# Designed miniproteins, single chains: the designs that were tried, part 112

Each design is a single chain, and the fold is of that chain. pLDDT is the mean over its residues in the fold that is shown.

## One batch from the design tools (miniprotein)

Design m3883
Fold by ESMFold2-Fast:
Structure m3883 (fold): chain A 76 residues (1-76)
Amino acid sequence: ASPEEVAEAIEARKEEIAKDLGVSVEKLIEAMKEEIERAERLARELLERGEISEEEYERALAYLEHVREALKVLEE
């Protein structure tokens, strides 16, 4: 999905999820950003262990960058 489509999906669900978890939408967005950083570290670890190719690593980083850009759109 495009970054805009991902942002729209998060926007539609963020208030419901935040309410269900008893947190603010801003807290939910920050938690999602932290999860992206954890996923980036995991991808690096998998590459260093030889469990994924360099091409798979670059693809994973590109995907995570798209998600991060979608979250930035929601904050602006």
Scores: mean pLDDT 73

Design m3884
Fold by ESMFold2-Fast:
Structure m3884 (fold): chain A 78 residues (1-78)
Amino acid sequence: GAEYIYTLIHQGKYEEAIKIGELLLKDNDPNSGDIYRQIGMGYLQQGKIQDAIDYFQKSVQIDPTPQNIRDLDRAKAA
């Protein structure tokens, strides 16, 4: 789930994290907002800023938490 993707990001396994996240999104995972956020983090760490922004925007649309909004704002400033 989303916690495993988080672990992959923190291990520097960005490509694996993105791939697993995209598979979970296709499976209609109920934690989709957090999964979009984790994929955004993976793209951000790869320097793919526009991809990161797109995924963070989706995370905010699904779950507009202060954390998700801050992550989007940080990506836009990059």
Scores: mean pLDDT 82

Design m3885
Fold by ESMFold2-Fast:
Structure m3885 (fold): chain A 81 residues (1-81)
Amino acid sequence: MSPLVRSILAEVERLLREEKDPERLAEKLRQMGEKLAAQSSLFTEEEKRALADALRELAARQKDPRVREALLEMAERLLTA
């Protein structure tokens, strides 16, 4: 996995551990997704796919539907950018 993808996933996992409010967590994830989509040209297609796959795996592990949806939206925005 690329250092860039690993760094982004580490930040996502940090947010999942530290932000205890699901609504605020979902908002922070949406903001991060917007930033990543805006910077999509900095990623290779392989990096976009690897990051999207990892985000979908993280989403599957979430109990709160708002957090799950935010992670899935983040993955979709990255792939369609």
Scores: mean pLDDT 85

Design m3886
Fold by ESMFold2-Fast:
Structure m3886 (fold): chain A 65 residues (1-65)
Amino acid sequence: SRLEEGRRSGERLRRDPLAPVPLSKESAEVAGEVGGTLRALGDEIQRGLETGKAPEPVPLLPPVA
């Protein structure tokens, strides 16, 4: 187990010298936006559970006639 951890750390260290500190803000911004959206969705679901209010209509699925 520790030997595997060491090997994995070694792999990261080997790759790290090639790109020790990626300062690409683009990737950071995209990751931040995605994370923010996921949090907002989670918060909305959490509210539904707290209030016990089930969604009445299904906006994406039309009712069957």
Scores: mean pLDDT 55

Design m3887
Fold by ESMFold2-Fast:
Structure m3887 (fold): chain A 56 residues (1-56)
Amino acid sequence: MLVRALRDIKCLCNPHVLIKKGEVLRVVEEVGDDFVVVQTASGERGLVRKADLEEL
């Protein structure tokens, strides 16, 4: 599933992974009710809030 970042996001647990507003990401795993693991085009993964993403 592809999603778009609604804002600039500093990833949880991996603060070195930064996601910019408008970036398109792939969801690789869902974590609980409010969080997903996303993968960037560079192959980096980060934990982000579902509320900060738009489903494409």
Scores: mean pLDDT 78

Design m3888
Fold by ESMFold2-Fast:
Structure m3888 (fold): chain A 70 residues (1-70)
Amino acid sequence: LEEEKEEAIKLLETLVEKAKKYLSEESQKKVDELFKETVEKLKAAKTKEEMLEIIEEFNEKVGKIIEEDQ
């Protein structure tokens, strides 16, 4: 579980870094804050199911930020 959390955080961090290159400064700040919240939630997760729900929620929220940036 701990190893899976670390791997998930690294993957999301890499995706965030790549996405931020194509976003406005305002949207970059929103994504950074969301990522910080998501990392805290992932660290607190007690099951794999909770981790998946947290990742899905993050993905949906990032999608909204990208949509609003346009």
Scores: mean pLDDT 79

Design m3889
Fold by ESMFold2-Fast:
Structure m3889 (fold): chain A 73 residues (1-73)
Amino acid sequence: AADPRETRKVEKKEIKPGEKYSAEDLLGALQDKLPDDVVLEPRGDGEVRISGNGTAVAKARKILEEFKKKLEE
């Protein structure tokens, strides 16, 4: 891979419902659920773009949607 751009110093936080999270906080929580072939790019408040291998991205989107449901409930 190219370079992580020093995004490895992310605090591990437990996601709670009703709390606002930065894209960086969400990236840390989602990293464990998403494959390394997927690159997450923070864009504004809570927005994350998913890029990478097509198959891995499809799986990551499904995992992300499940994660989102858990946050809302």
Scores: mean pLDDT 56

Design m3890
Fold by ESMFold2-Fast:
Order: structure tokens, then C-alpha cells, then sequence
Structure m3890 (fold): chain A 89 residues (1-89)
């Protein structure tokens, strides 16, 4: 995978984690503090990675960046859901 697309995928993945953690905290409060902290860190990491992609890989088509980001976010949702179902079942 092109490095810029790999970073965009990672950014999407971290955004997915952050959104999933926020959703769990709203549906099943209180969430463990370590989970809340992970969500905050993931949100910060997602922003940093997307800023880096735009700066270091300006020639990458927006369409491909958006696709990689979306795929990362979808994968994060699948993995987080799977892990939390396994942990609480």
C-alpha cells in the first residue's frame, strides 16, 4: 500500500475507535477510564495522521484518501464490536 494511503487508513481506524468508545460511553455508562482515555488518544492520533497525509502526500487523489480513511473506520468498528461482544458475553 502507498504510505500516504496507509496513513489515511490508520487515521480512519483511529477515528472509528474514538467514535465507538464515545458511543459505548453514552449507551453503557460509565465506561472504564482506560477505554475513555484510549478514545481521546485515538481522536488526537487520527487528526495528526490526516494532517501529515495532507502535508507529506499532497499528490494523492482525494478520492483514494477518502476511500482508505472510510475503510479504516469500518474495520475499526468491526474489530471493536467483535472484541467487546467477546469480552461481555
Amino acid sequence: MEKGLELAYKAGYYEGIAEFVDLLNKLTPPSPQDLIDKGKQAKADAKKLMAQVKKDYPDLPKEKLDEAFKKGKEEAYKKMLEEFQKKHS
Scores: mean pLDDT 78

Design m3891
Fold by ESMFold2-Fast:
Structure m3891 (fold): chain A 71 residues (1-71)
Amino acid sequence: TDDQRRIGQAQQNIQTSQRTRDTVQQGQPRFDQMRQQDPDVGDRAYAVAQQDIDIGNDFDSQGQRNINQVS
């Protein structure tokens, strides 16, 4: 059904977002080191990492709402 498809997509998005967030968080020490050696490069890398986390949070919120609406 359409509802089952939406739930499946929402769950997949949550899983993808969680994996992306975990990868970014695990890379955090490397970002900090880069910022110490080259602030410009490090700041850009950090900004991209923060954007990925923000996108992940949005997917999690959207996915949870979709699941709750169908449930």
Scores: mean pLDDT 66

Design m3892
Fold by ESMFold2-Fast:
Structure m3892 (fold): chain A 59 residues (1-59)
Amino acid sequence: GAMAEREAQLLTLVKLSNRLLDVLPDEEAERVITQLASLVQQGRVDEAVKLADEAIAKA
């Protein structure tokens, strides 16, 4: 059901957040994570993943 899909999206956000915190300075990672959380809440998960990938690539 829809709840399982949202749980998977939140797990993806947690995994991306952990990677960002490992690769970027804490303050920079927190800013990106905030944007990712906003995009996920709006259902824009593909854009959130792309934003995370771009942030990691710049690191």
Scores: mean pLDDT 79

Design m3893
Fold by ESMFold2-Fast:
Parts: C-alpha cells; sequence; structure tokens
Structure m3893 (fold): chain A 94 residues (1-94)
C-alpha cells in the first residue's frame, strides 16, 4: 500500500501514469536524496519504461523501484520494501 500511495501522490492528474514532471517530484521525497543524481534516476526510469511512452504506469513504476534496489544492492526476490529502500538511501548519504 505504501508503493501504491506513493504512486498516487506522484500521479497528480490521476491518469494512472507518472509523467516526467510528476517524476521530478520523486527527487524531492525522503526516499530519493542527494545520493542519486537526476541523470541516474532518469536512466532507471527509461529502463523501466517498456512502452517508450515517456511515462511510467504502476507496473513500470514497480519495475523502476526494483531496478533502483538492484543497482544499490537490495533484495532481488521481487518484494519491494520502501522502508528498506529508504534505509539504503540514508546509508548512501554518508
Amino acid sequence: SEIEALFKELDTDGDGVIDPFEFTKLMETDIFTNSISEEELRELALKADKDGDGGLDYDEFIEFIKLFQEKFGLKKDGVIDLEEFKKLVEKLKS
């Protein structure tokens, strides 16, 4: 539910897709901090955007978070843990 809540918070127009403008708001969350560049974040988003439509639907957003977790050495078991993700980002700040 936390991932769904985050997705809905970023999906400000309610179309079920996170557009590039909405995606920039992700950079301002506690989950995304100064430990990752906007360019790296965009690369992961582009990799998750399977349809090449310039936006991330919910399934592509889940894939984006998985790719981020994999890049930073988190679990590859298909379970997304926002608390674990946030803790990793905090460690990368140091």
Scores: mean pLDDT 61

Design m3894
Fold by ESMFold2-Fast:
Structure m3894 (fold): chain A 100 residues (1-100)
Amino acid sequence: MEKVEEAVKYVEDQLVRALLLSSEAGASAEQLAAMVALINETGKRVREILEKLKAGEISEEEALEKLIELMQETARRARELGLDILAQAAEEAVRYLKEL
């Protein structure tokens, strides 16, 4: 549990930092709105993974694998939307999670 909770905190921090950096870099209101929507959707899916882990429905290893898959999907979707800072943050999260 604690290892996955720390992994989730790292992932959430990276996504929030991407939003702040994009705003500072002068991202348009439309780009920021798209980024917020993708971050919110990703956050809901992260919570679903944690709820399943807490309920004993999946193992810590399965939770980490699902987080990696989710971050890979988030990076791909961010790239498709031209949200390069968010894509880089998601790719960094994948790298971190794979080292756990």
Scores: mean pLDDT 86

Design m3895
Fold by ESMFold2-Fast:
Structure m3895 (fold): chain A 73 residues (1-73)
Amino acid sequence: SLQALIDELSAISKTPKERWEELVAQGVSEEELRAYLRAGRAGARRIATGQPASAEELALAAELLPLGEELAA
């Protein structure tokens, strides 16, 4: 569920759940949150603190998204 994803992101980034709930309220999708989780702890932390993720972390998150499979389906 979305709440379980927020809980996991909060735990891995060591940032408050309220920060991730705020990002969802601002229009961040569940798919983007899953990509942030896949980018790893450092990437998730940077996004949660309002810092832009590095180009490398954003590229990794995009690569790990199942979006490519939607075009193949």
Scores: mean pLDDT 62

Design m3896
Fold by ESMFold2-Fast:
Structure m3896 (fold): chain A 80 residues (1-80)
Amino acid sequence: MTVTKEATVNEDGTATAELRVPAGPVTSITAKDENGNELKDVELTDVRQVGDYLEATATVKAPEGAKPGDKITITVELAP
Protein backbone atom coordinates (compact mmCIF):
# COMPACT_ATOMS: atom_id res chain seq x y z
CA MET A 1 0.00 0.00 0.00
CA THR A 2 1.29 3.49 -0.90
CA VAL A 3 0.39 6.89 0.60
CA THR A 4 1.60 10.19 -0.90
CA LYS A 5 1.76 13.59 0.80
CA GLU A 6 2.87 17.00 -0.50
CA ALA A 7 5.45 18.93 1.54
CA THR A 8 6.16 22.66 1.16
CA VAL A 9 9.68 24.15 1.26
CA ASN A 10 10.19 26.51 4.21
CA GLU A 11 12.41 29.61 4.35
CA ASP A 12 15.03 27.63 6.34
CA GLY A 13 15.71 25.23 3.43
CA THR A 14 13.67 22.29 4.79
CA ALA A 15 10.34 20.88 3.62
CA THR A 16 7.77 19.57 6.13
CA ALA A 17 4.55 17.58 5.89
CA GLU A 18 2.15 16.08 8.40
CA LEU A 19 1.69 12.37 7.63
CA ARG A 20 -1.38 10.29 8.43
CA VAL A 21 -1.13 6.69 7.23
CA PRO A 22 -2.93 3.46 8.18
CA ALA A 23 -1.18 1.78 11.11
CA GLY A 24 1.10 -0.98 9.80
CA PRO A 25 4.73 -1.82 9.00
CA VAL A 26 6.34 1.03 7.04
CA THR A 27 8.68 -0.50 4.41
CA SER A 28 10.02 2.72 2.83
CA ILE A 29 9.77 6.51 2.89
CA THR A 30 10.97 8.49 -0.14
CA ALA A 31 10.82 12.13 -1.26
CA LYS A 32 10.97 13.67 -4.74
CA ASP A 33 11.20 17.27 -5.91
CA GLU A 34 9.04 18.83 -8.67
CA ASN A 35 11.47 17.53 -11.33
CA GLY A 36 11.28 13.92 -10.05
CA ASN A 37 14.73 13.94 -8.42
CA GLU A 38 14.94 11.67 -5.35
CA LEU A 39 15.83 13.35 -2.05
CA LYS A 40 17.61 11.58 0.80
CA ASP A 41 17.23 11.52 4.59
CA VAL A 42 13.53 11.97 5.31
CA GLU A 43 13.31 12.41 9.11
CA LEU A 44 10.19 11.45 11.08
CA THR A 45 9.42 13.21 14.36
CA ASP A 46 6.47 13.11 16.77
CA VAL A 47 5.46 9.61 15.62
CA ARG A 48 2.20 8.64 17.36
CA GLN A 49 -0.68 6.22 16.89
CA VAL A 50 -4.18 7.76 16.65
CA GLY A 51 -6.74 4.99 16.41
CA ASP A 52 -6.05 2.92 13.28
CA TYR A 53 -3.60 5.55 11.93
CA LEU A 54 0.02 6.52 12.45
CA GLU A 55 0.66 10.27 12.47
CA ALA A 56 4.10 11.88 12.16
CA THR A 57 5.87 15.02 11.03
CA ALA A 58 8.14 14.36 8.04
CA THR A 59 11.07 16.71 7.36
CA VAL A 60 13.48 16.61 4.41
CA LYS A 61 16.25 18.96 3.30
CA ALA A 62 15.22 20.94 0.21
CA PRO A 63 17.40 20.55 -2.91
CA GLU A 64 19.91 23.31 -3.73
CA GLY A 65 18.16 26.19 -5.51
CA ALA A 66 14.68 25.38 -4.12
CA LYS A 67 12.61 28.40 -3.07
CA PRO A 68 10.09 28.76 -0.21
CA GLY A 69 6.73 27.44 -1.43
CA ASP A 70 8.20 24.81 -3.78
CA LYS A 71 6.58 21.38 -3.54
CA ILE A 72 8.13 18.03 -2.61
CA THR A 73 6.20 14.74 -2.81
CA ILE A 74 6.69 12.31 0.08
CA THR A 75 5.76 8.66 -0.57
CA VAL A 76 5.21 6.15 2.25
CA GLU A 77 5.08 2.43 1.41
CA LEU A 78 3.38 0.01 3.82
CA ALA A 79 3.64 -3.78 3.95
CA PRO A 80 0.53 -5.65 2.67
Scores: mean pLDDT 78

Design m3897
Fold by ESMFold2-Fast:
Structure m3897 (fold): chain A 65 residues (1-65)
Amino acid sequence: DKIEFYEKLISLVEAGKYDEAEKLLLERMSPGDAAGFRASLEISDRKAALKMVYNAFKKALEKLK
């Protein structure tokens, strides 16, 4: 369930569990999307990258009714 995935990632980021959030995200991503996320970690800090994903997922979840 995509909604459960979004909710779980959001809750992990809100709890400050960035390592668990990153692991969950990478496990659910395609190889290409995972590579893109890892590349973003080379040019920004992990917390900033995960908060960007958090904001995107929160916005996406608002559109899923």
Scores: mean pLDDT 75

Design m3898
Fold by ESMFold2-Fast:
Structure m3898 (fold): chain A 74 residues (1-74)
Amino acid sequence: LKEVIRPVVEKYGLPEEFAEAIAKQIKENNGIIDRGKVPGLDKLEPEEGAQLVIDIRKALEKAGIKITLGVTGK
C-alpha cells in the first residue's frame, strides 16, 4: 500500500512519512482516512483533499488493489 500511495502524496507536496500514515489508516479503518491521524492533511484545501483521495483510489486500482476509500475528520 505505502509504495503505491507515496508517489501520489509526493505530488501534493506532502512528505514520504504521510504515505505510511495514510496507508496505515486505510488498513486499520477499512479504507477510511482519518485526517486527525495524518498530521498536515488538515492543511490541504477541501478541493485538494478530495482530489488526493481520487488520485490514491486510481493508483490503488491501477496496482490491482480494490478498496473503497473515504475521508473522515472533525
Scores: mean pLDDT 71

Design m3899
Fold by ESMFold2-Fast:
Structure m3899 (fold): chain A 86 residues (1-86)
Amino acid sequence: MEAAQLIKEGKYEEAEKVVKEQLEKAIATAKELGREDLIPEIRRMAEIQMEMLKLSEAELARLAELLARQRSLREQIEAAEAWLRE
């Protein structure tokens, strides 16, 4: 993905812009095609990508510590989703 290439080159802000522009284009296309039903899913994917781009090494370490405190894989997934939403 273009955003991943920009991050690899140390251009984090440009990667964020690419994700946001792709989101707007995808929403516009969905509306043009009469597929507004896809907009919530498109937004969710973009939000996950944006949140991952915001994570520093320290934040990723905090997420790992949070997950290590959970007893099951199910609880780990739920904790990760809740943490990323905050």
Scores: mean pLDDT 66

Design m3900
Fold by ESMFold2-Fast:
Formats: structure tokens, sequence, C-alpha cells
Structure m3900 (fold): chain A 95 residues (1-95)
């Protein structure tokens, strides 16, 4: 429904802001760059959801998962990155 898509978009917009904030706190340039690239793909995912382009949404989520898996290991945030991968894998199945 339009209501459920709107709720999901709101959640994803908050995730974009959280990722940009996390990137700003990172002292590792590779981690910072990777998190910013994920934030840009999150915005493309939001745009796809707004257009109800679920094929593009799935494609973008796959790229997000791949980037999370390629991030340099960080002992403070690794559990968060692993959790995001699992959540997006579930979301792809529901789209």
Amino acid sequence: SDGSIRIQIGIQRQQVESLRWLASQSTNPQLREGLLQIAELQQQFIDALEKKDFEKAKETLQKIIELYRSLPYDPQYQSFFDFQVKEYEKLIKDL
C-alpha cells in the first residue's frame, strides 16, 4: 500500500542521515568513502521506492549489500554493518 511504502521511505531517509553522520565520525578514509557511497545508493533506493520501481530498488539493495561487505573491518561498527546486510537481504525477499 502507499502507506507502507511511505513508512519505508521515512525509515530509509533516516538511515541516509545516520550513515552520513557515521562517515563524519570516521577517522578511516576508506570507511568514510564507503559509508558515503552507501548513503548515495540509499538515496537511489528511496527514489526507486517513490517511483514504485521495485526492480531498480532490488538492484540498488544488492549494490548496498556488496558495499557493506567491502567496508574495511571496524571493531566498533562491524556488528552494525553485519546487521544492515541481514536486514537488506530480508528486504530484497519482501520486494
Scores: mean pLDDT 86

Design m3901
Fold by ESMFold2-Fast:
Structure m3901 (fold): chain A 73 residues (1-73)
Amino acid sequence: MKAENDLKLFDEKKELSIPYRPWDLENPEIQKLIEERKKLFEDYKAGKITKEEFLSRLQEIDDKIAEARRKAA
């Protein structure tokens, strides 16, 4: 119960705190990663994946977005 409530607060903050810039939407690689991130949140909310799987995949996607942004610059 407590872990689920903590993840809900993290969900809202992470959604708002990721600094997507306007040109990120024009990068097809970054767009794919953003869509994967949205699907991950949907799967977690639907109970299809565990908290551990969600956090692991979220970290991997966020790392890939950072790398894609560096390559696009």
Scores: mean pLDDT 66

Design m3902
Fold by ESMFold2-Fast:
Structure m3902 (fold): chain A 70 residues (1-70)
Amino acid sequence: SEGARAAATGAYEGSKDGPVKAGNKAEQMARDAGSKGWQAARDIARAGSEHGPLSAAYTAYFAAEEADKA
């Protein structure tokens, strides 16, 4: 989905500046793409960023994708 891809991109880019920025960027990009999962993407991106940018992107993608399917 567009929302999931946007959340993953935001999480990846934001995670270079730490967990808070990973979550904020994932949330912003997911919302701009019309995702229903923007809150889940924010929270999961922050947690995932503890394991690096790819972890943040991966977890944000699936959180947004699952929310958008509901």
Scores: mean pLDDT 81

Design m3903
Fold by ESMFold2-Fast:
Structure m3903 (fold): chain A 65 residues (1-65)
Amino acid sequence: SLSEVSLELRIMAIAVEEGVSVKVKLEDGVFHVTLEGEKEKVERTARRMKEEAKDLGFELKVYFK
């Protein structure tokens, strides 16, 4: 859907802004993101991504490397 594309683009934009590596997978309407980078940046990135997902009504699961 357009909302799914919108969230994926926002996730990617946040990762680029924060300087964090991201892997995104959409499975059964749930977004799975794996984040890699400096702890403080990764934690801030995760919070921002969860906020965007909540605004668009999606479930987001975050994993850390």
Scores: mean pLDDT 87

Design m3904
Fold by ESMFold2-Fast:
Structure m3904 (fold): chain A 67 residues (1-67)
Amino acid sequence: SAQDLKQQGQRLAGEGLRAWQAGDYDTAADLFEQASDYFRQSSQLGDVSSGPSSDGLSRLAQGARSL
């Protein structure tokens, strides 16, 4: 369901944040990209609130990859 995808995205975003706090930017970028994809899928299934979350996480992943 859209909510199951959103929950997976939230879990991965949290893992990405922990990696970022540890200075592991490559791992953070990978996790934020995975989280963004789950939120994108959730949005496509009707959870419109997941769209901005997907976009935000994609930007965070791009930032992490540049560090």
Scores: mean pLDDT 85

Design m3905
Fold by ESMFold2-Fast:
Structure m3905 (fold): chain A 92 residues (1-92)
Amino acid sequence: SLVLASKPLKFKSEDYGSSSGSTYTITARYDAANKTLTVTAVDEKSGQTVTKTLTNIPANGTYTVTLTLPDGSQIEVTVTVDYAAKTVSLSV
């Protein structure tokens, strides 16, 4: 089985309407054996982690994952999986 990991992406929650912004480090992992895509956001200030797992994900494609942050705001993370190239690309 192959697990692919993205490069970490830094994201600032105040850009999405939070009055007390935190910086999140966002990562994505694709597990080919389980066909799961996991997106994790870690709050750099509190250490609190938010995780969203999508199941039945085909190996190649672009996926939108919605994360609900601790303040109730939502962010859409776009994840592109290229299994042949062994890459996971991540944008917010």
Scores: mean pLDDT 78

Design m3906
Fold by ESMFold2-Fast:
Structure m3906 (fold): chain A 81 residues (1-81)
Amino acid sequence: MEVKLPGLSEEAKEALVEGYKKLEELFKNNASKEEILKAVREFKEKVYEIAEKEEDPELKQLILLYADILAHEAKQRLEKM
């Protein structure tokens, strides 16, 4: 896996990786657009809650950036379905 998440907490890394895996499984299983959008929303909410607990403002912004990138890619894939 080429994605490196340096300096992030284990909780933040796990949430990002698990969120990505759940989205990939939903796409593989031809889940409905509604189910995928719900998963994206729940993934963003979980990662944002973890980011709010982060005391380092730079790490907080990195967590939010990674979450937004993954959510954006998932939404772009939905537009092509």
Scores: mean pLDDT 77

Design m3907
Fold by ESMFold2-Fast:
Structure m3907 (fold): chain A 68 residues (1-68)
Amino acid sequence: MKLSDEEVEAALLEIELAVAKRDFFVHGVKPTEEDIKRLQEIAERARSLGNTELARDAEVLAEKAKQS
């Protein structure tokens, strides 16, 4: 089975989001403005791919990062 480019991209976005969650909320790394911007980009791209759950999770993480 060959994954589509869109499926591969969605999987990579999920990995990026999981790493960001771990770094900011488990390891206590302070989010930068670039980190927040990247989370917003992940949300927009996930939405364009039809992955509403990933988009919502990225938006929630970006909002929490702004509060830090």
Scores: mean pLDDT 78

Design m3908
Fold by ESMFold2-Fast:
Structure m3908 (fold): chain A 78 residues (1-78)
Amino acid sequence: MTPEERERTGRLLLEATEEAIKRADELAKQGDFQGAIELLERAKRELTTAARLAGLPDVAEEIARRLEEKIEEIKKLQ
């Protein structure tokens, strides 16, 4: 991958992370806490794997941190 492709990939993965958080918030607002947690856990697995395969370990760590924080937040709402 070129440096430009890595930057684009990192941006897309972080955007996907924010979209997952937004979708989880909407599920939690509707009372679907389990669905919200499952969505975030899936996103964490898929997006961190994609980031690591792309050679972006710092992005993978940021994705994991953001999604783990949101999972813990939603767990406290139950």
Scores: mean pLDDT 86

Design m3909
Fold by ESMFold2-Fast:
Structure m3909 (fold): chain A 81 residues (1-81)
Amino acid sequence: SETREVAERLAEALKRGAEAVLAALDDPEKAQEIEERYLKEMEPLIEKLRELYEEDPEGTQRVLKEVSEQLRAERAAEAAA
């Protein structure tokens, strides 16, 4: 599914962006620049998800719910370990 691929890429970009910002926390100017760069990279993915939602609202909502539930389950498993 294109929706799943886009959602997974967005989640991956968010994770990598967060890790990069955390690695640069001792340099706040660099951390801000990294954050802005990742936000710009995510913009086309967010726009694509909006287009997919407009074309197939029900199917897109279902896939996004599944991806969100999967990410929440992974976080819960990590917190419980």
Scores: mean pLDDT 78

Design m3910
Fold by ESMFold2-Fast:
Structure m3910 (fold): chain A 62 residues (1-62)
Amino acid sequence: SDSMHQSYQQLLGIMQTASSTMKSQMRSSIQNSIDYFNQGNYSQSQQIVNDAIQQGQQSQSS
């Protein structure tokens, strides 16, 4: 499977149950990821998505 596609699906799943504050933070991360992707920095784009997933998971485990 495409790991980047799976990461986006996981992030979307987290966003469905996230607080309004967390959703806003995740939307900002997605926008930042898009900006890096448009700059050709694909590694940074992927890292931002992965970091957003980790933040969402940490919020659930706390």
Scores: mean pLDDT 76

Design m3911
Fold by ESMFold2-Fast:
Structure m3911 (fold): chain A 83 residues (1-83)
Amino acid sequence: MPYIGNVVITAEDEEAALAAGRAAAEAMRAKGGEDVRILRLDATTVAVTSTFPTREQAEEGARAAAEAASAVPGVTRVTTSVY
């Protein structure tokens, strides 16, 4: 059954939030994520989701995405979830 890796990113401004969302999406794709989506939750908060074939890959993808997002200047909070 597929698993979902999810990262929620809050930043100090909209530009930083979108840049972090793009970095997270790229990291998820690099870890084999399929159907990678960036969702704008508000002006400074974005969610990035992707599907993975195993829980372990979803956890690795979410971790890589969180690391990539956290490297973007202006990011204040990053939260990960796997379903």
Scores: mean pLDDT 86

Design m3912
Fold by ESMFold2-Fast:
Structure m3912 (fold): chain A 95 residues (1-95)
Amino acid sequence: SDRDWLEEQIARFSDLRRKFILNRDNLKEQKRIAQELIELARELKERFPEVGSLMDRAIELARKHIETGDLRDLEEAFRLVLEALELIEQRLEEE
């Protein structure tokens, strides 16, 4: 179900966020985390088109982090993915 799939993605997001916090001084791991966040954002966009614009922006920022190493871009990408997960969860609770 969409709810079961979303719970798995929330767990995946939480693991990525934990790894990001633990690797604040490790640019190589941050770039790997950014790539995994891009994959998550693509999967969310495909299954829930309503978060497409948020996910496109998150992918853009995560890609920018991979190119530049700017931590602020990756932090904003995480924020946008969290916002999308919260929006999807709220919508599914109303169904």
Scores: mean pLDDT 89

Design m3913
Fold by ESMFold2-Fast:
Structure m3913 (fold): chain A 67 residues (1-67)
Amino acid sequence: SEEFFQKLKAALEKLLEEGLISEEQYKELLKAIDEAAKTGDTDILVEALRKYLDDETIDKLLEILSS
């Protein structure tokens, strides 16, 4: 949903502010979110998250999303 994508973007911005991801990783993840939103293909988003984030950073992302 659009609401989920907005929440995910906010969570990624928080990771960027905390220095857990780079500006380049953030931009690439935003592109993947926009593509997933356009196509409905969430596999694009999952593949991008796995490519750019390590397991520790994914755990932190999930913690932020559950807050």
Scores: mean pLDDT 82

Design m3914
Fold by ESMFold2-Fast:
Structure m3914 (fold): chain A 77 residues (1-77)
Amino acid sequence: SMEEIKKLLENARKYIKEAEELDEQGKTASPEERKKIELRSLAYRYAAYLYLNEAFGDVFKEEAEETKKKIQELLKE
């Protein structure tokens, strides 16, 4: 339903905003804190893509998978 789609989009927007705020914090952070902030930002973006994919039928599947890979690479380093 349109109401269900609206809720998914509201959740996606919230997580994208949180990621953008973290990206700004990362600009002035120490190298160690930057990695932690980048992981949190990517996690929020990943969650946002999951909500968008639920709303639109996996249109952002590749973006979600790419974001997940970036998280895995940072955790390996």
Scores: mean pLDDT 87

Design m3915
Fold by ESMFold2-Fast:
Structure m3915 (fold): chain A 83 residues (1-83)
Amino acid sequence: MSPFAEKLRAAAEAAGIDPSQRVTVRELAEAYAKHQGITSPEAIRVIEAELRRALEAEGKDPQSATVDEVIEAVERAIEKGLL
């Protein structure tokens, strides 16, 4: 798993997000930012946009995805050079 995907999983767990729970990419981006100590609204928007692009590339809904679906989409986007 990529370092980014590992950090996403850790951030979701720290935020109390159940792996089977449907979340928005905004909620996951905010959880990731909080876990990493990122306070910049611009940086959070970039993280959200990258997660959205990864999910959309795999035909997934960025407003309703599980943590595992987001992680799989991110790994695929990295393999394709989209991240």
Scores: mean pLDDT 81

Design m3916
Fold by ESMFold2-Fast:
Structure m3916 (fold): chain A 77 residues (1-77)
Amino acid sequence: GMTAEEAAELINKAYKEALEKGDEKQKKAARDSVEALKKGDFRAALKAAESVPELQAAIIAALSEVPDAKAIGKYLK
């Protein structure tokens, strides 16, 4: 099983790539998604990440392995 730190690292990597390669709308969506996830709002996080498929996939994978957003949130940047 994945640790909360490893799960957060998947999200952090996808978030970094979205900020480096995305357009302005994708960068905003990525920021909104990670902010929502830090607040424990998974619905808002996944909805915001719909326009950033790699970030959405990372969030889904992370939550599937570690169904504890508070634990993951401690390691998000």
Scores: mean pLDDT 83

Design m3917
Fold by ESMFold2-Fast:
Structure m3917 (fold): chain A 79 residues (1-79)
Amino acid sequence: MSVEELEKLLSKIKVQPTKTVPSTTTKLTDEALQKGLSKAVINAAQVLDLDKSKTGGIVKNLADQLGITVEDAKKVLES
């Protein structure tokens, strides 16, 4: 439930051309895009005040799906 809502919010934020500062460039490397996407999900989770345990689960799932390590995902959160 929470994950589905977060995915919908990310899709809507991603296509918004208005008020917020967008993450946009002409062309990027896949690795940079994957890292940026993970950070965006973590930021969205913080805005939604998700429980720490659920945030950890999302980070692990993203790391597995994107092919990055959980340690790298934690570094993105701390960065």
Scores: mean pLDDT 56

Design m3918
Fold by ESMFold2-Fast:
Structure m3918 (fold): chain A 94 residues (1-94)
Amino acid sequence: SHHEFDLRLAEAYHAMLDLVDAGEAYADAFRVFADRVLAIAEEFGFPEEAIARIREVLDEAIARAARATSREEFMAVLQETMRRINEIVEEALA
C-alpha cells in the first residue's frame, strides 16, 4: 500500500495548493494539509512513533509557512516538508 499512500498524499498536496490558489493563508492551507496527512497515516496503521514524528514535522512547517511572504518561500517550505515526511514514511513502511 506504499503506492496507495503516495496517491492519497498527492491528493492532499493538490487540495492544499487549490486552497492557496483560492486565497487561503499559507499557514491555514498547511494546517488543512497536516490534518489530512495525519489522518491518512492513521488509516494506513503507521506506528505511533512515526505519526508523532510526522506531526512534529508538520507543526514546524505550519510555523514556517506562517512566516512565508511569497509563493516561492511557501513552496520551499512545502518541498522540505515533503522530503522529511517521505523519509519517515520509508522507515515506517520498510
Scores: mean pLDDT 87

Design m3919
Fold by ESMFold2-Fast:
Structure m3919 (fold): chain A 61 residues (1-61)
Amino acid sequence: MSGTQILTQALREALAEAGVKVDDSASLSELQKIASEKLSTEEILAVVGRVIRMVGDQIDA
């Protein structure tokens, strides 16, 4: 699987957990734009941390 697909899915899930509404069809660039527009710096750091853990879990499996 491509790293971009794993990253996109992880970011989508992390944003949903942060309470951000995201479309299933949203691209990685669109998700990043939504995060920068809707989240504070602290919230973005929390989302990034979650994405790193989710990507790591998928690669380790």
Scores: mean pLDDT 75

